# Designed miniproteins, single chains, continued (4), part 88

Each design is a single chain, and the fold is of that chain. pLDDT is the mean over its residues in the fold that is shown.

## One batch from the design tools (miniprotein)

Design m15247
Fold by ESMFold2-Fast:
Structure m15247 (fold): chain A 66 residues (1-66)
Amino acid sequence: MKYRVTFTGSVPYMIGTVLRLIGRPDVEVTSDGENTYIVTHTGSEESEQALLEELKSDPYIEVEEL
């Protein structure tokens, strides 16, 4: 699935989070703006659920399913 991820926190926080996402073998990350990224998940349903729960629980991240 594809998700639009918007960062509302600080730039260092955004950079750290994006680097962690890029490091995942089951995720592709592309820039969609200054603080917005498209995250494409290609792994298992279990790893996708864990990713979504992590992203949605973060108060500085807004997630939209595409």
Scores: mean pLDDT 79

Design m15248
Fold by ESMFold2-Fast:
Structure m15248 (fold): chain A 57 residues (1-57)
Amino acid sequence: MTITPEEAVKNAAYLKGKLGRKLSDEEIDRLVKISGMTKEEILAAYEKGLEERKKEL
């Protein structure tokens, strides 16, 4: 299965949130550059990870 750059970036942001780690502004800028996604879309994936972390605690 071939994963798109957008899916890879969303998964990376989601996992960062699920692990409870900070997603830095530099990391967000890098993810925007490699995927062409907006900062808001990347942050939305990160927030989903944070919500899943809450459910598992």
Scores: mean pLDDT 79

Design m15249
Fold by ESMFold2-Fast:
Structure m15249 (fold): chain A 87 residues (1-87)
Amino acid sequence: MFEEALRRAIEETERALREMGASEETIRRAVEAVRLMGEALRAKAEGNEEEAARLAREALALAAEVAVALGEDPEEVAAAVEALLAA
């Protein structure tokens, strides 16, 4: 169910950010962060811990940029992205 979980995470991310009045550029970056975390979770499931850690770092860095653009705490946004990908 990886593709379904990822689709739901993307949809929920877009909905939440649009409700906050985020720009389309900020939404695009947030969706990219979610996709990178999805790839990290897949790499972890396949036993590639090193690749998973690298992809997760890239996703968290992008999520931090989104948080700064929204005036939010980068750690809170990172936690939300992780939670959505776990759903």
Scores: mean pLDDT 74

Design m15250
Fold by ESMFold2-Fast:
Structure m15250 (fold): chain A 81 residues (1-81)
Amino acid sequence: SAEDEAIAEEVIATLEKTNPGLALFLRDVWEAIKNNKPFTFPDDFIEAMLRSLETAAAKLPAEQRAKMLAFIALLREWIAS
């Protein structure tokens, strides 16, 4: 959706300033989600990524933190489907 795209873009842009490698990885993940590409990462890698995002969210201002948490929720929903 347009709302999901906006959340993803803001989160990725925020991370580009502090963790460019994670931002680049998340852009690839988001493109895979948008294009219904098969998921190929191990479960432990995904849990480590989600924990890293939750840690990053804790350091963000309230507005950006809310968007990061919404993006994490989207990723968890995608992984569960």
Scores: mean pLDDT 75

Design m15251
Fold by ESMFold2-Fast:
Structure m15251 (fold): chain A 68 residues (1-68)
Amino acid sequence: GASEAAKLLVDLINSGAEEVKVTLDDGTVFVVKKDNATGLTGAALAIIGENPKKVTITVGDKVYEFYE
């Protein structure tokens, strides 16, 4: 769900991921970098607040998908 996607995003950045790409089902894309706390907060709020049907989180060659 959206909360699990937001948690993974925060955990990945806090664990040293250089860049995480978040894509919502409406086509909204956030690129969150390790040194951009404002971008991390904005992406997490968008994941929770937009109530998306699907969230895709990409880090390196890894892709994680969350539904509803």
Scores: mean pLDDT 77

Design m15252
Fold by ESMFold2-Fast:
Structure m15252 (fold): chain A 66 residues (1-66)
Amino acid sequence: MEEVEKLRASLKPEQREVARKIAEILRLIGEIIDLELKLPDMDEEERREAEERIKELEEEIKKLLE
């Protein structure tokens, strides 16, 4: 983490902005993967909430890619 932050600081401003967006997208993807992995162990109500959260995360990723 420290090494990644140091590398990020050495990038040009435009590259740092792109790196921040990529990091945010990866964070959102990580949350989707975590939820999908837990879906088989959830009850019906929990699965519904998780599927709704996954859709919200997918929409956030789409907005970041625009």
Scores: mean pLDDT 76

Design m15253
Fold by ESMFold2-Fast:
Structure m15253 (fold): chain A 77 residues (1-77)
Amino acid sequence: MEELEKLLKENLSEEDRKLAEEYAERIAKKLGLDEEQKEKLLERFEMEAALMRKLGYSREEIREALEKLAEDIIESA
């Protein structure tokens, strides 16, 4: 949807994208996920980071939230 694409484009920084990629890679490696599943995780982390940026959260708060999300995903698997 255009609204989601706009949210990602306007709010997601290069640093946030790299952070999302790092978490997606870490989880994919730990859980033995395929390339398609890894791409879905990347999309989820990017959306979370973009939404938090739009809501005015700091870089540190975003990092903490993504770390917690990663832990929750691993614990739920």
Scores: mean pLDDT 77

Design m15254
Fold by ESMFold2-Fast:
Structure m15254 (fold): chain A 57 residues (1-57)
Amino acid sequence: SSTQRKIQILQNQLKAVEDSKKRSIEYLKDDPAKLEEVVKKADEVIDKLKKELEKLQ
């Protein structure tokens, strides 16, 4: 169904953002101010994607 395709796309996007967040945590370990900014933005995107997935359950 079109719903299953949308769920797959959102799951792939969520994984990509979570993977990017993990890399940023490792890469920016010596820059706490930049790390905080990047993590905050990543968490906002993750929350949005999770809410979209909840609507399609």
Scores: mean pLDDT 85

Design m15255
Fold by ESMFold2-Fast:
Structure m15255 (fold): chain A 68 residues (1-68)
Amino acid sequence: AGMSSAQFDEIVELALKGSEARKAGDYETAIKYYEEALALARESGASPELIEELEQALKETKELLKKQ
């Protein structure tokens, strides 16, 4: 079975919180939110495309933390 709309909304909310933390330069907090979003996406059977987008956001944020 596919992901529910409630699970999708939760993934989006977590990803938005990650994005806001990243914009604020709080890369550690951004990583936590993206990891939570990615874990939920994998557990809920999200599309491969959504999982790839979350993996990319997490990777980019980890690279920003290394440069800080």
Scores: mean pLDDT 84

Design m15256
Fold by ESMFold2-Fast:
Structure m15256 (fold): chain A 79 residues (1-79)
Amino acid sequence: MKLRITIRAETRETAERAMEKLKEYAKKLGLEIETRVYGNEAEAELEVDSVTTLTAISIEAVAIALETGAESVRVEILE
């Protein structure tokens, strides 16, 4: 299934730092991740093949947002 994760922060630099941490985590899980930045929002799109992987990446996205001081995180299933 295809997943979109959006991290919004007060600054572009914070959003980019949060997304860098998420990319590192996705690589540890063996996942390919596409990222883009829109001003103060960073988006990631990736494919996951299990609910376990979906849960793990979603929890880590929230943890990273809290650690970096991001304003919000959104996780959307696209398929």
Scores: mean pLDDT 84

Design m15257
Fold by ESMFold2-Fast:
Structure m15257 (fold): chain A 72 residues (1-72)
Amino acid sequence: SAREEAVLAVTVAVLAASVYFLEKYRPDIPKEVLEELRKLVEEAIELVKNKAPVEEIKKKIDEAMRKEQEAI
């Protein structure tokens, strides 16, 4: 639905902001880990822009969230 698509777009924007915060303020996190997080978030942004299936977008968001949880 349009509402679910909007919620996913906002969720991805929040994830992008959190990764930016880690890149700027967490120099203790290895660069390779931050690069992987950035890649996952960029892939999620691309899925949203290309109007990929909601389930595919959710899976990428879950993957990015798990990776971020492991990094902090």
Scores: mean pLDDT 86

Design m15258
Fold by ESMFold2-Fast:
Parts: sequence; C-alpha cells; structure tokens
Structure m15258 (fold): chain A 70 residues (1-70)
Amino acid sequence: SASEAIAYLRKAIEYAKQGKNEEALEYLGKASKLAPPEAHPHLKAAAWYLLSGKPEEAIEHLERAIEIIE
C-alpha cells in the first residue's frame, strides 16, 4: 500500500541520517516494490546516492518520493 511504502521510506531516511547506507537501501528496496511508477525515478536516484556514499542527497530524493506517493 501507499502508506506502507511511505513508512519504509521514512525508515530509509532515518538510517541514511545515521550514515547507515546499507540499512537505508534495504528499506528503500522494500518501498520500491509498493511505490507507484511516478516515485520510481526518485527512488532510483536515492539508491544511486546511497551506493555512492552520499546520504544527504539520497534523503532529498527519498523526501520527494514520499511527497509524490502521498
């Protein structure tokens, strides 16, 4: 569901803020399976930033994804 996707993305943001990029990616992955297609470009960008060690940039895209899903 959309609400479940948002809950997972909020967890991803929490982990990213702590520099826990692996855990952030895990929750992003869970959210991506539930997220509508419109959110996917931001989820893909967030994943790329987390893999690149740039959690601050990833958080911006995760927040935009939540806004789109809402």
Scores: mean pLDDT 87

Design m15259
Fold by ESMFold2-Fast:
Structure m15259 (fold): chain A 98 residues (1-98)
Amino acid sequence: MEEAKELLLKGSEAFEQGDYEKAIEYFSEAARLARKAGDLRLEAVALMGRGLGLFKQGKYEEAIKDLREAIRLARKAGDKGLERRGRELLEMVEKKLA
């Protein structure tokens, strides 16, 4: 799980630098490792990060898909705070399609 957490940090750093393509790659690897380990919370966090990167690239439909999956995983994990954060991000992205 440490490797997935390190990838989340690298993804966040790439995102802050405006390198959304690299951020998406790091978050995708973090999500894959979290899924393999059965870590629902970590997978949800990684998918939220990837969704935000996709949003920054104007890939709104793909961002919505990731955010919906992250909300579902957060709910399964019983993490109400993470579920709420995911819903707030989803509403923000959906407004861009309207």
Scores: mean pLDDT 89

Design m15260
Fold by ESMFold2-Fast:
Structure m15260 (fold): chain A 60 residues (1-60)
Amino acid sequence: AELKASIAMDPKNAYAWSGLGVALKKLGKLDEAAKAYKQALELDPSNKDARDGLAEVLQA
């Protein structure tokens, strides 16, 4: 996924971390998805996609 390249170049890109979380969730890697969403929220607590995604993987 191109999102990994974005993170490698700018690890503070909350949108890239949120997108990685979505991709990992779709692959069933819920623990890794939760870590990616948490990283996105550490960088931008207002990121709705990361908040919604983290809630979904924690309820699964």
Scores: mean pLDDT 74

Design m15261
Fold by ESMFold2-Fast:
Parts: C-alpha cells; structure tokens; sequence
Structure m15261 (fold): chain A 87 residues (1-87)
C-alpha cells in the first residue's frame, strides 16, 4: 500500500524514522515544511514514529496503516505537525 506524510511548522528539514513493530530496520525520511513524501509498497501494520536527533531516536507516536493519524511534537522550540494518510 502507499502512505503519504506531510510535515507542517518546521523551519528546517526534519529527519523522521518509521519502523514496523515486527521489523528491525527503520525507514528514514527527510521531511520539509509544507511538503508531502509518499512511500510506496509499504507493508500493512502498525509503525512506530521517531524524531531523529543526532544518534538518538525519540518516539513521537505511532500509526496504523488502516487509518489517518496526526502526530504533534516540538522541534527546535516550535510546534510541528506530521499528518500521515494511508492511500
């Protein structure tokens, strides 16, 4: 399936990692304010979502590929929103 990710509120590019609950390897994405990234051939399931801060992964939420989700977090003192839409 396909999943679209849209970032809003960030002044700088944000690196996000998504990792399916039963997989060892995360998918790393670079997201920019007001832009949408679409992932194709995503396996159905539940994914944990992380903000990449240097060498650390900070969990910001999770989403299930059956429904839309909106995650809100702070990045460099600003409120940032990540909208996740399964297609």
Amino acid sequence: MSVSLTLTGAEKPVVIAIQREDEDEPIFLVLEDGKTVTLYNVKPGTYNVYLVEGTKLVKIGSFDTTKPATLTFEYEGKKVELKITPL
Scores: mean pLDDT 83

Design m15262
Fold by ESMFold2-Fast:
Structure m15262 (fold): chain A 65 residues (1-65)
Amino acid sequence: MDELKQKLKDYAESLGISVDEEAIEALLESTNYNLDKAKEALEFARSLGIKELDRTQAQLLSLGV
């Protein structure tokens, strides 16, 4: 679980998106801990010009992937 959170956080940083631990948790929960789907949500956020993700935004993005 910690490894998945760290990988997702590192990926978000590589996309230039600032994400707190609660947003990472929300992305993983909303994607049923599917790292690839969580990464797709971050890529979608990037395409929208989002630079920071909070928990609510993370949940909404995960529903769109």
Scores: mean pLDDT 78

Design m15263
Fold by ESMFold2-Fast:
Structure m15263 (fold): chain A 55 residues (1-55)
Amino acid sequence: SDADRQALGDAAREVLELDPSLGPEVDELLRAAHRGEISDGEAAARLRELAREAR
């Protein structure tokens, strides 16, 4: 959905703002979502966990 796609982008940006060294992890989750291996919602949730750990 558009909301899930927006949430994915927002979560990726938050992780990179908190810890730019997590770029490879962000890229892997974005690629997995793009390939349909996980949903946009699942990728966004995993990115939110990374952001929480980086705080």
Scores: mean pLDDT 83

Design m15264
Fold by ESMFold2-Fast:
Structure m15264 (fold): chain A 62 residues (1-62)
Amino acid sequence: SLSEQVARLVGLELRGIGHMLDGNYEEAIEAFEEALRLAEELGDEEMAERLRKNKKEAEEKL
């Protein structure tokens, strides 16, 4: 369902942020990549842009 997809999207974003705080940048990138794919499928452009920025930040830390 849409509600289930939205919950998954938010969960993946939070997981990525958690990994960023722990310094686990590879795991953060994986979470943000999965979240970005889902955001694009849902047509959530605002979320997709935020996730791209978060992913880029994680990549710059590697």
Scores: mean pLDDT 88

Design m15265
Fold by ESMFold2-Fast:
Structure m15265 (fold): chain A 63 residues (1-63)
Amino acid sequence: EEEERIARELVERFGLPEEAARLAVRLAKSGASAEQIAEVLTRLFGVPRERALAAGRLALERV
């Protein structure tokens, strides 16, 4: 499915854990902003804010 392809791209481009990438895609589909996605990734997975924000933006572009 499209979500799995987007999640894989996030893992490959940003080095995110697969769970973090899948969560970012789900949040983007739910209408979360890139900043909201970044905050969640930083809090739950320890992703640096700049990387988390870039990942959130890409997820929003793909959904």
Scores: mean pLDDT 83

Design m15266
Fold by ESMFold2-Fast:
Structure m15266 (fold): chain A 67 residues (1-67)
Amino acid sequence: MKEQIEREIKESLARMSLSVMKNNPGPPSQSRVDLLEKAAKLAEEAGDKKLAEESQKLADEEKKKLE
């Protein structure tokens, strides 16, 4: 039961981070990259491969804009 609750919390945090990022477009920044990479890690730990992939893709796109 605890493992299931922890998974749900991690997944919710990842989804919330993505939602905030999508609804608040702004200039590329390292803090945005860090947030998206953390979201990808949380989604992967929760076992949501699709959410992890989407979060990582957005993180990579933000990184490219900073280069």
Scores: mean pLDDT 78

Design m15267
Fold by ESMFold2-Fast:
Parts: sequence; structure tokens; C-alpha cells
Structure m15267 (fold): chain A 55 residues (1-55)
Amino acid sequence: LEEQLQEIERTYEKDIEKAAEKLSELSGLSKEEAKKMLERDLNQALVYAYLKHTE
């Protein structure tokens, strides 16, 4: 379980890191600030996506 959660978190963080860099360039926010904003919004969207497509 611990390792499974860690794998999911790492994959999730890599995608967010890339998006945060792009958002930072676009908005002028720091990468860390952009990452926090994306983490909040994408976490909600991710939960919704999994819930909607659960079989």
C-alpha cells in the first residue's frame, strides 16, 4: 500500500511539475506558487475523474 501510494504520487507530481512550469511562465508566478494552485485544482479534478470512471 505504502509503495503503491508513493508510485501514484510520483507520477502525479511529475505531471504537475511540468504544468506548473508552463503556468509559471504564462502567469509570472513562481513555480512553487503555480504548483500549489495546480495541486488544488488538479486534485479535485482527479478525484472527480476517478469517481466518474470507476467500474
Scores: mean pLDDT 67

Design m15268
Fold by ESMFold2-Fast:
Structure m15268 (fold): chain A 82 residues (1-82)
Amino acid sequence: SPERQKLLEEAERLIEKAREYLEEGDFEKAKEYLRKAIEKLKELNDPRIQEDIDRAEKLLEEGDLEAAIGLLERALFLARVP
């Protein structure tokens, strides 16, 4: 659906920005953008990615931003598969 595609594109852009901020050492901005990406992925209501979202939220709370990004990138990939 066009709505689903828009959510996926928005989540991808937010994950990319989070990675950029992490590379710059701006952990607060990286965390902010990861939270926004998680919310967009939650709006998909896709049970295939729920475990990756839940684990990414926990890693984000623990400050493991690189691992959180990896799980959200995986969730994005899985959500794009028919």
Scores: mean pLDDT 89

Design m15269
Fold by ESMFold2-Fast:
Structure m15269 (fold): chain A 59 residues (1-59)
Amino acid sequence: SMAQKLLAKGKEAFKAGDLDTALRYAEEAIRTALEEGAPQSVLDEASRLENEVVDALDA
């Protein structure tokens, strides 16, 4: 799904330390998951990534 693709890109950016890009992809993955009617597991993963990125930005 498009949401899974965006989530993968967000995780990749987070691993690279590109927190601004990771946050953008996490937010887009959440929006897209809701639009697609993606499984709850995909939405949960995207929300988890968003929280991890926000915590890293606040550190």
Scores: mean pLDDT 86

Design m15270
Fold by ESMFold2-Fast:
Structure m15270 (fold): chain A 89 residues (1-89)
Amino acid sequence: EDDLRLIESIEKLIENYKAAREAGDEVNAEVYLGLIEITLAVILKHSDLTPEQREKLRELSDKLIAALEAGDFETAKKYAEEMRKLVEE
């Protein structure tokens, strides 16, 4: 459940990041991106995941950040959804 709540937080932060980028609010965009990165690091470090789940989550995390930096918010949201499915039973 903690992992699921953290991923739900990431999904909300992606929406906030998108809104900030579209508004030209670079300061808030950087804050939201940083919060996404910190939340992903917490999940990767502390989650009770199988080795296969952890490897997949790390790969998805890297792809998520790359998509956000590229402004591909639709793809970033898809990666967050894959992360949610991965940590759900």
Scores: mean pLDDT 83

Design m15271
Fold by ESMFold2-Fast:
Structure m15271 (fold): chain A 112 residues (1-112)
Amino acid sequence: SPEIEKLEKEIEEYLAKGDKKKAGSTYYSLGLAYERLGKYEEAIEYLDKAIELNKDDPAFVGGALYQRGEAYKKLGKLEEALEDYEKALELNKDDPAAVAKVQANIAEVKAA
């Protein structure tokens, strides 16, 4: 994928420059690109890297955990999906739109 090749080159450049925040945001974009391709295990690996590089940004971590939970749900890893959704809910508890979205996914996983 031309998108994936571009994102991989951008990550290499940001890491070489020590720009952890931009590298983390680009890993998040790479995770979403792999999720769109149905490559959920690779998506999780890139979202893990995004979380580690931006660990001091709770709103970013909450968003990345929500997306990792979505990928876990697609793989049938419902316990891991629930853990990520509940942590995302905790980190975004003051955002009613984010809360409603995450609560809907928690309800779906618990009903499965």
Scores: mean pLDDT 88

Design m15272
Fold by ESMFold2-Fast:
Formats: sequence, structure tokens, C-alpha cells
Structure m15272 (fold): chain A 60 residues (1-60)
Amino acid sequence: SKKEEEAKEKVKEIIDYLEETGNAEEAVEKFLKLLDENPELKEFIKKYADELQEERDQKR
């Protein structure tokens, strides 16, 4: 669970970076690196990123 919590924080950082800079290329690279470093959490990371993006889009 500690690894899952750390992964969630990194996903938030990447999405925040994307929202602040608009640099999709670098954000995608950061996200792919996170997945590569945490292959056991790959599905968890993807699902969390999708959920977080949907929540932020709906609040606008």
C-alpha cells in the first residue's frame, strides 16, 4: 500500500505538470517512466490517472 500511495502522488504530480505547462510530450514521458518503474502497479496507475483526469474535467 505504501508503493500505491507513492504512485498516486507521482500521478498527481504528472497531471499537475500537464495542467500547468500544457507539455503533453513530457507528461507522457514521465507517465511511461512511472509505469516502467512500477510494472506491478501498471493497471492501478492507469486506472487512477483516468479517474483523476475525469474528476478534474467534471469540476470545470
Scores: mean pLDDT 78

Design m15273
Fold by ESMFold2-Fast:
Parts: sequence; C-alpha cells; structure tokens
Structure m15273 (fold): chain A 83 residues (1-83)
Amino acid sequence: VAALLAEAARALEAGDFEAAERALTEAAVAALRSLGRADLEEAARERARGLVERTKEAAEAGDEALVQRAIDTLREDAAVAAA
C-alpha cells in the first residue's frame, strides 16, 4: 500500500494522471481487501478518480498550491501506511 501511494504521488508530479488513478485505486483496493471490506471497492475507486480529476483540473488552471497539497497528502499517507 505505501509503495502504491508513493507511486501515485510521483505520477501526479509527472502529470501522469492515468498512472496516478491506477496506483491510488490499487492501494485502496489492496487495503480494503486486507480488511475484508471488498464491499467498499467501488466507493474507493470513485474517490480516487475524483481526487485525480480535481488535481488535473487544478494543474490545467495553474493552481500549483492545490496540486502540491494533493502530492504532499499522498506522501504523508504513504508514510503512515509504511508505519
């Protein structure tokens, strides 16, 4: 999970929103399956997509602060998941 969250952050930095969505979805699904919560997978996919779409729109609008906040949040989440 931690490695996938870090991968999503790197993909956002590179502007690869498709790779970011894939990595976030894989991290969320893996975490939910380990907890026996496969029933939440669709909601997790929707949240990952929404985050990536908002970040892409912010990048296209030149809102560097919002893009950086999304990247920093994923890096923080990766650190928590690694602990």
Scores: mean pLDDT 75

Design m15274
Fold by ESMFold2-Fast:
Structure m15274 (fold): chain A 92 residues (1-92)
Amino acid sequence: LSEELIKDIAEGLIRMAGGVALTALKTGKMSLEEALEFIEEQTYKVLVNAGVSEEEARRIAEEARRRGAAAPSGEEAIRAAVETAVEGIRKL
């Protein structure tokens, strides 16, 4: 697999995790804090499994959560977390 293809797969998996988190938030199955934690955990796991260092994977995952937590609404928070994770992946 090319590095570019691995990044595209990682992006797709993170966007899927974001969709799951948003659905859980809207249906009351997760709080916003739980949804953001889920995105952070999924981002970290996807990146480590893709061969990214644990330090770099944690940095990207934590930045995604921080940016999500700063957003004014739950849906905007999920979007901000996902897009921050994707930006981090694309800069690898």
Scores: mean pLDDT 86

Design m15275
Fold by ESMFold2-Fast:
Structure m15275 (fold): chain A 74 residues (1-74)
Amino acid sequence: PLSPEALELESEASLYVIRGAVYEKMGDYEKAAEAYRKAAELLRRAAEAAPEEHRPELLELAEIAEKRAEELAK
């Protein structure tokens, strides 16, 4: 189970991922990239607050979000 802090950060990151996906489908790639970048930052912070067993998963999700933001920002 995640700590309360890690859970809050992961929940907020999930909202930014959804926002990014919505903007991407609308063709607003600048806003989509910004949302995915914020999600990656929140996921990295969640990983710092998380137990060791959950940290790799959160960091992997952060990397995926950051890569997507980089692709859309070009």
Scores: mean pLDDT 83

Design m15276
Fold by ESMFold2-Fast:
Structure m15276 (fold): chain A 55 residues (1-55)
Amino acid sequence: SAEDLSPEELQALIDGLERTIAGLREHVAAHPDDELTRHNLELLERTLRRLRETL
């Protein structure tokens, strides 16, 4: 779980997710019919929100 991560590991995960989300937002904008990528983007945004609550 996120509680088992060190602060450095948690920050690295947040930074990685922010970069991934930015890339996926560009992809979804270019490919609006890609339902799977849109769904995954929503899940990652929820995950990022939860991780920020752990910090």
Scores: mean pLDDT 82

Design m15277
Fold by ESMFold2-Fast:
Structure m15277 (fold): chain A 95 residues (1-95)
Amino acid sequence: MSENLLEAEILDALGRIALAVGMPEKAIELFEKALELTPKDNTKLLATIYTGLGEAYAKLGDYEKALEYYQKALELNPDNELAKKNLAEVQEKLK
């Protein structure tokens, strides 16, 4: 039912830019808006957004939330190498 796929893709791109410039709280807001606008059958974009949310929470030191989002990304795309790598790094932080 959710339309506005192009807007979701733009918000995802802006979230990644926010992460790159050291604005993880802004990235979370942008990724959450992207998630709301993404069709539930677009598993590739959903996995990308969940990976971005995981990265943002990891930058804030919230490793438990980062873990949850990387797990969600991998459930949708098990071959996501970035999510696999980041999941392993976050698991090490939670030891």
Scores: mean pLDDT 85

Design m15278
Fold by ESMFold2-Fast:
Structure m15278 (fold): chain A 114 residues (1-114)
Amino acid sequence: SVTEAYEALKQGKFDEAIKLAEEALKKNPNDASAYTVLAEAYLKMGDFEKAIEYAKKALEIDPNNARAYTVLAKAYLKMGKYEEAISYAQKALDIDPNNEEAKKLLEEARRKLE
């Protein structure tokens, strides 16, 4: 289930999180949370291209997913695309103003353009 996938993700079990999220998507192909778990798992594994792909999929289903925007911001930051990182971090903060990770990503991306 997506709950088990998220717990595996929290424990750093990225391969297990991916498998469980994919199993959740077989049962419900429109599970935005399952796509968000895939995006975060690939981000933590350093696969920024897949992280972006799955985060965008989550946003097609749920356009107000602050977590998916935070994944996009971090992936673009890691790829050296600082203007895109700023844009996505700002979108995450527009949805969740108290998101400390999004605030830090926004500040880091702005510093990189200096």
Scores: mean pLDDT 90

Design m15279
Fold by ESMFold2-Fast:
Structure m15279 (fold): chain A 58 residues (1-58)
Amino acid sequence: DALRQELNRIANEGIESGDTAAAQERVEALLLAAGFSPEEAAAVGRRVGEGIAYTQSL
């Protein structure tokens, strides 16, 4: 699944950089381009950002 692979790539880059805001914005943009609603895109972006922040806290 190309969308899942791209989401994983953005998440991994966010973990490496520690820039959760940039990762959230990239996830939202990707999902909007894929036809998701702004609300759905924002929710997924938030979850990705939370996952990156959690990983950084370990």
Scores: mean pLDDT 79

Design m15280
Fold by ESMFold2-Fast:
Structure m15280 (fold): chain A 103 residues (1-103)
Amino acid sequence: SELVEKAKELILKGRIYLDQGKYDEAIKYFEEAVKLAEQANDLRVKAEAYLTLGEAYLKSGRYDEAIEAFQKAIELAEKAGDERLLSYARTLLQKAIEAKNKA
């Protein structure tokens, strides 16, 4: 769908900002991607959007928000049957919890 394609484009643009250390900009792109994926009822793309949102929160030191986003990505990836995305989200959740405990 057009919404799914736009959500994927926003994820790609958000990743560019994330790689540049522009975390607030990346977060805005990923939040819009979550919204569009929800409107499209696409569990897989929504899981990917939450995963990237969690990565942006983690890199910006927003650990509680990162943990919540990764937990949401896990739930959605599990429902979508995407084992690779599920495994990656679980790994990032562990990293976020460890980062919070060392902060």
Scores: mean pLDDT 90

Design m15281
Fold by ESMFold2-Fast:
Structure m15281 (fold): chain A 56 residues (1-56)
Amino acid sequence: GPMEAARLAEDAAVRAAALGGDPAKAGELGQKGSEYAMQGDVEKALEYARKALEVG
């Protein structure tokens, strides 16, 4: 659901930062993913979660 998508986006940003990526960019992308999840846009939330992982 939307809350699980938001948690996934946040977890992706944290993991990206832990892997030595750009934590500022990962955080921004994770936050956008969380915002989309809260709006019910699970597809965009997961897209931004993936982008956060790619930056990390």
Scores: mean pLDDT 73

Design m15282
Fold by ESMFold2-Fast:
Structure m15282 (fold): chain A 117 residues (1-117)
Amino acid sequence: MAAALAEALAQTRALIDTLRKARDMLLAGKISAEQALALMEAQLRALITTLRQLLAQETDPAVRAALQAMIEEVERHLAEVRERFAADPSSMPELIEETIELLEGIAARLEALLAQA
């Protein structure tokens, strides 16, 4: 479990870095808002898959509850991002920043679980 939690934490941190670069490229006009959304959706879905794989292998009820809560938060955020983008594509830089904040919270929670493993 510790190794899998460490990998999920590393993936989350790499995703934060990727989104920061995508935001900078979007603001510089180097990528479209649609390209930024597609990247963010693909990366968030990959994280949900990783967290679900961790949940399937975990037997501790408190850790399972924490992983399930993180999955639900990421899924809810992905749905909200889609709805807000459809209403206003110019919100994409703000949506990336909100996604980074969510992922920083996920990373902190994964780091706390890893420290207890």
Scores: mean pLDDT 89

Design m15283
Fold by ESMFold2-Fast:
Structure m15283 (fold): chain A 91 residues (1-91)
Amino acid sequence: SLTLAIEKGDPEAYETLGRYYFSRGEYDKAIEYYEKAIKINPTARSYYNLGLAYLKKGEIDKAIEYFEKAISLNPNNTRAKKLLEEAKRLK
């Protein structure tokens, strides 16, 4: 279950909670859960989602940092590359 996975520190459960809070516009909670997922297993997707949450908060420098980390783990992350370019234009 999702509850048991959270109790055991499953990074996929934290990623699911991060996406849930992101979809509700609760970006600080989304960031908290993505950071919990990354502490256990850093993935390009978790860094990308963390970058998106910071971008939605208007924290452009942090968004750039996390999109660059996502690209470093998965150079084929075309969405992260596009959003990195867009975020750099907002500076």
Scores: mean pLDDT 85

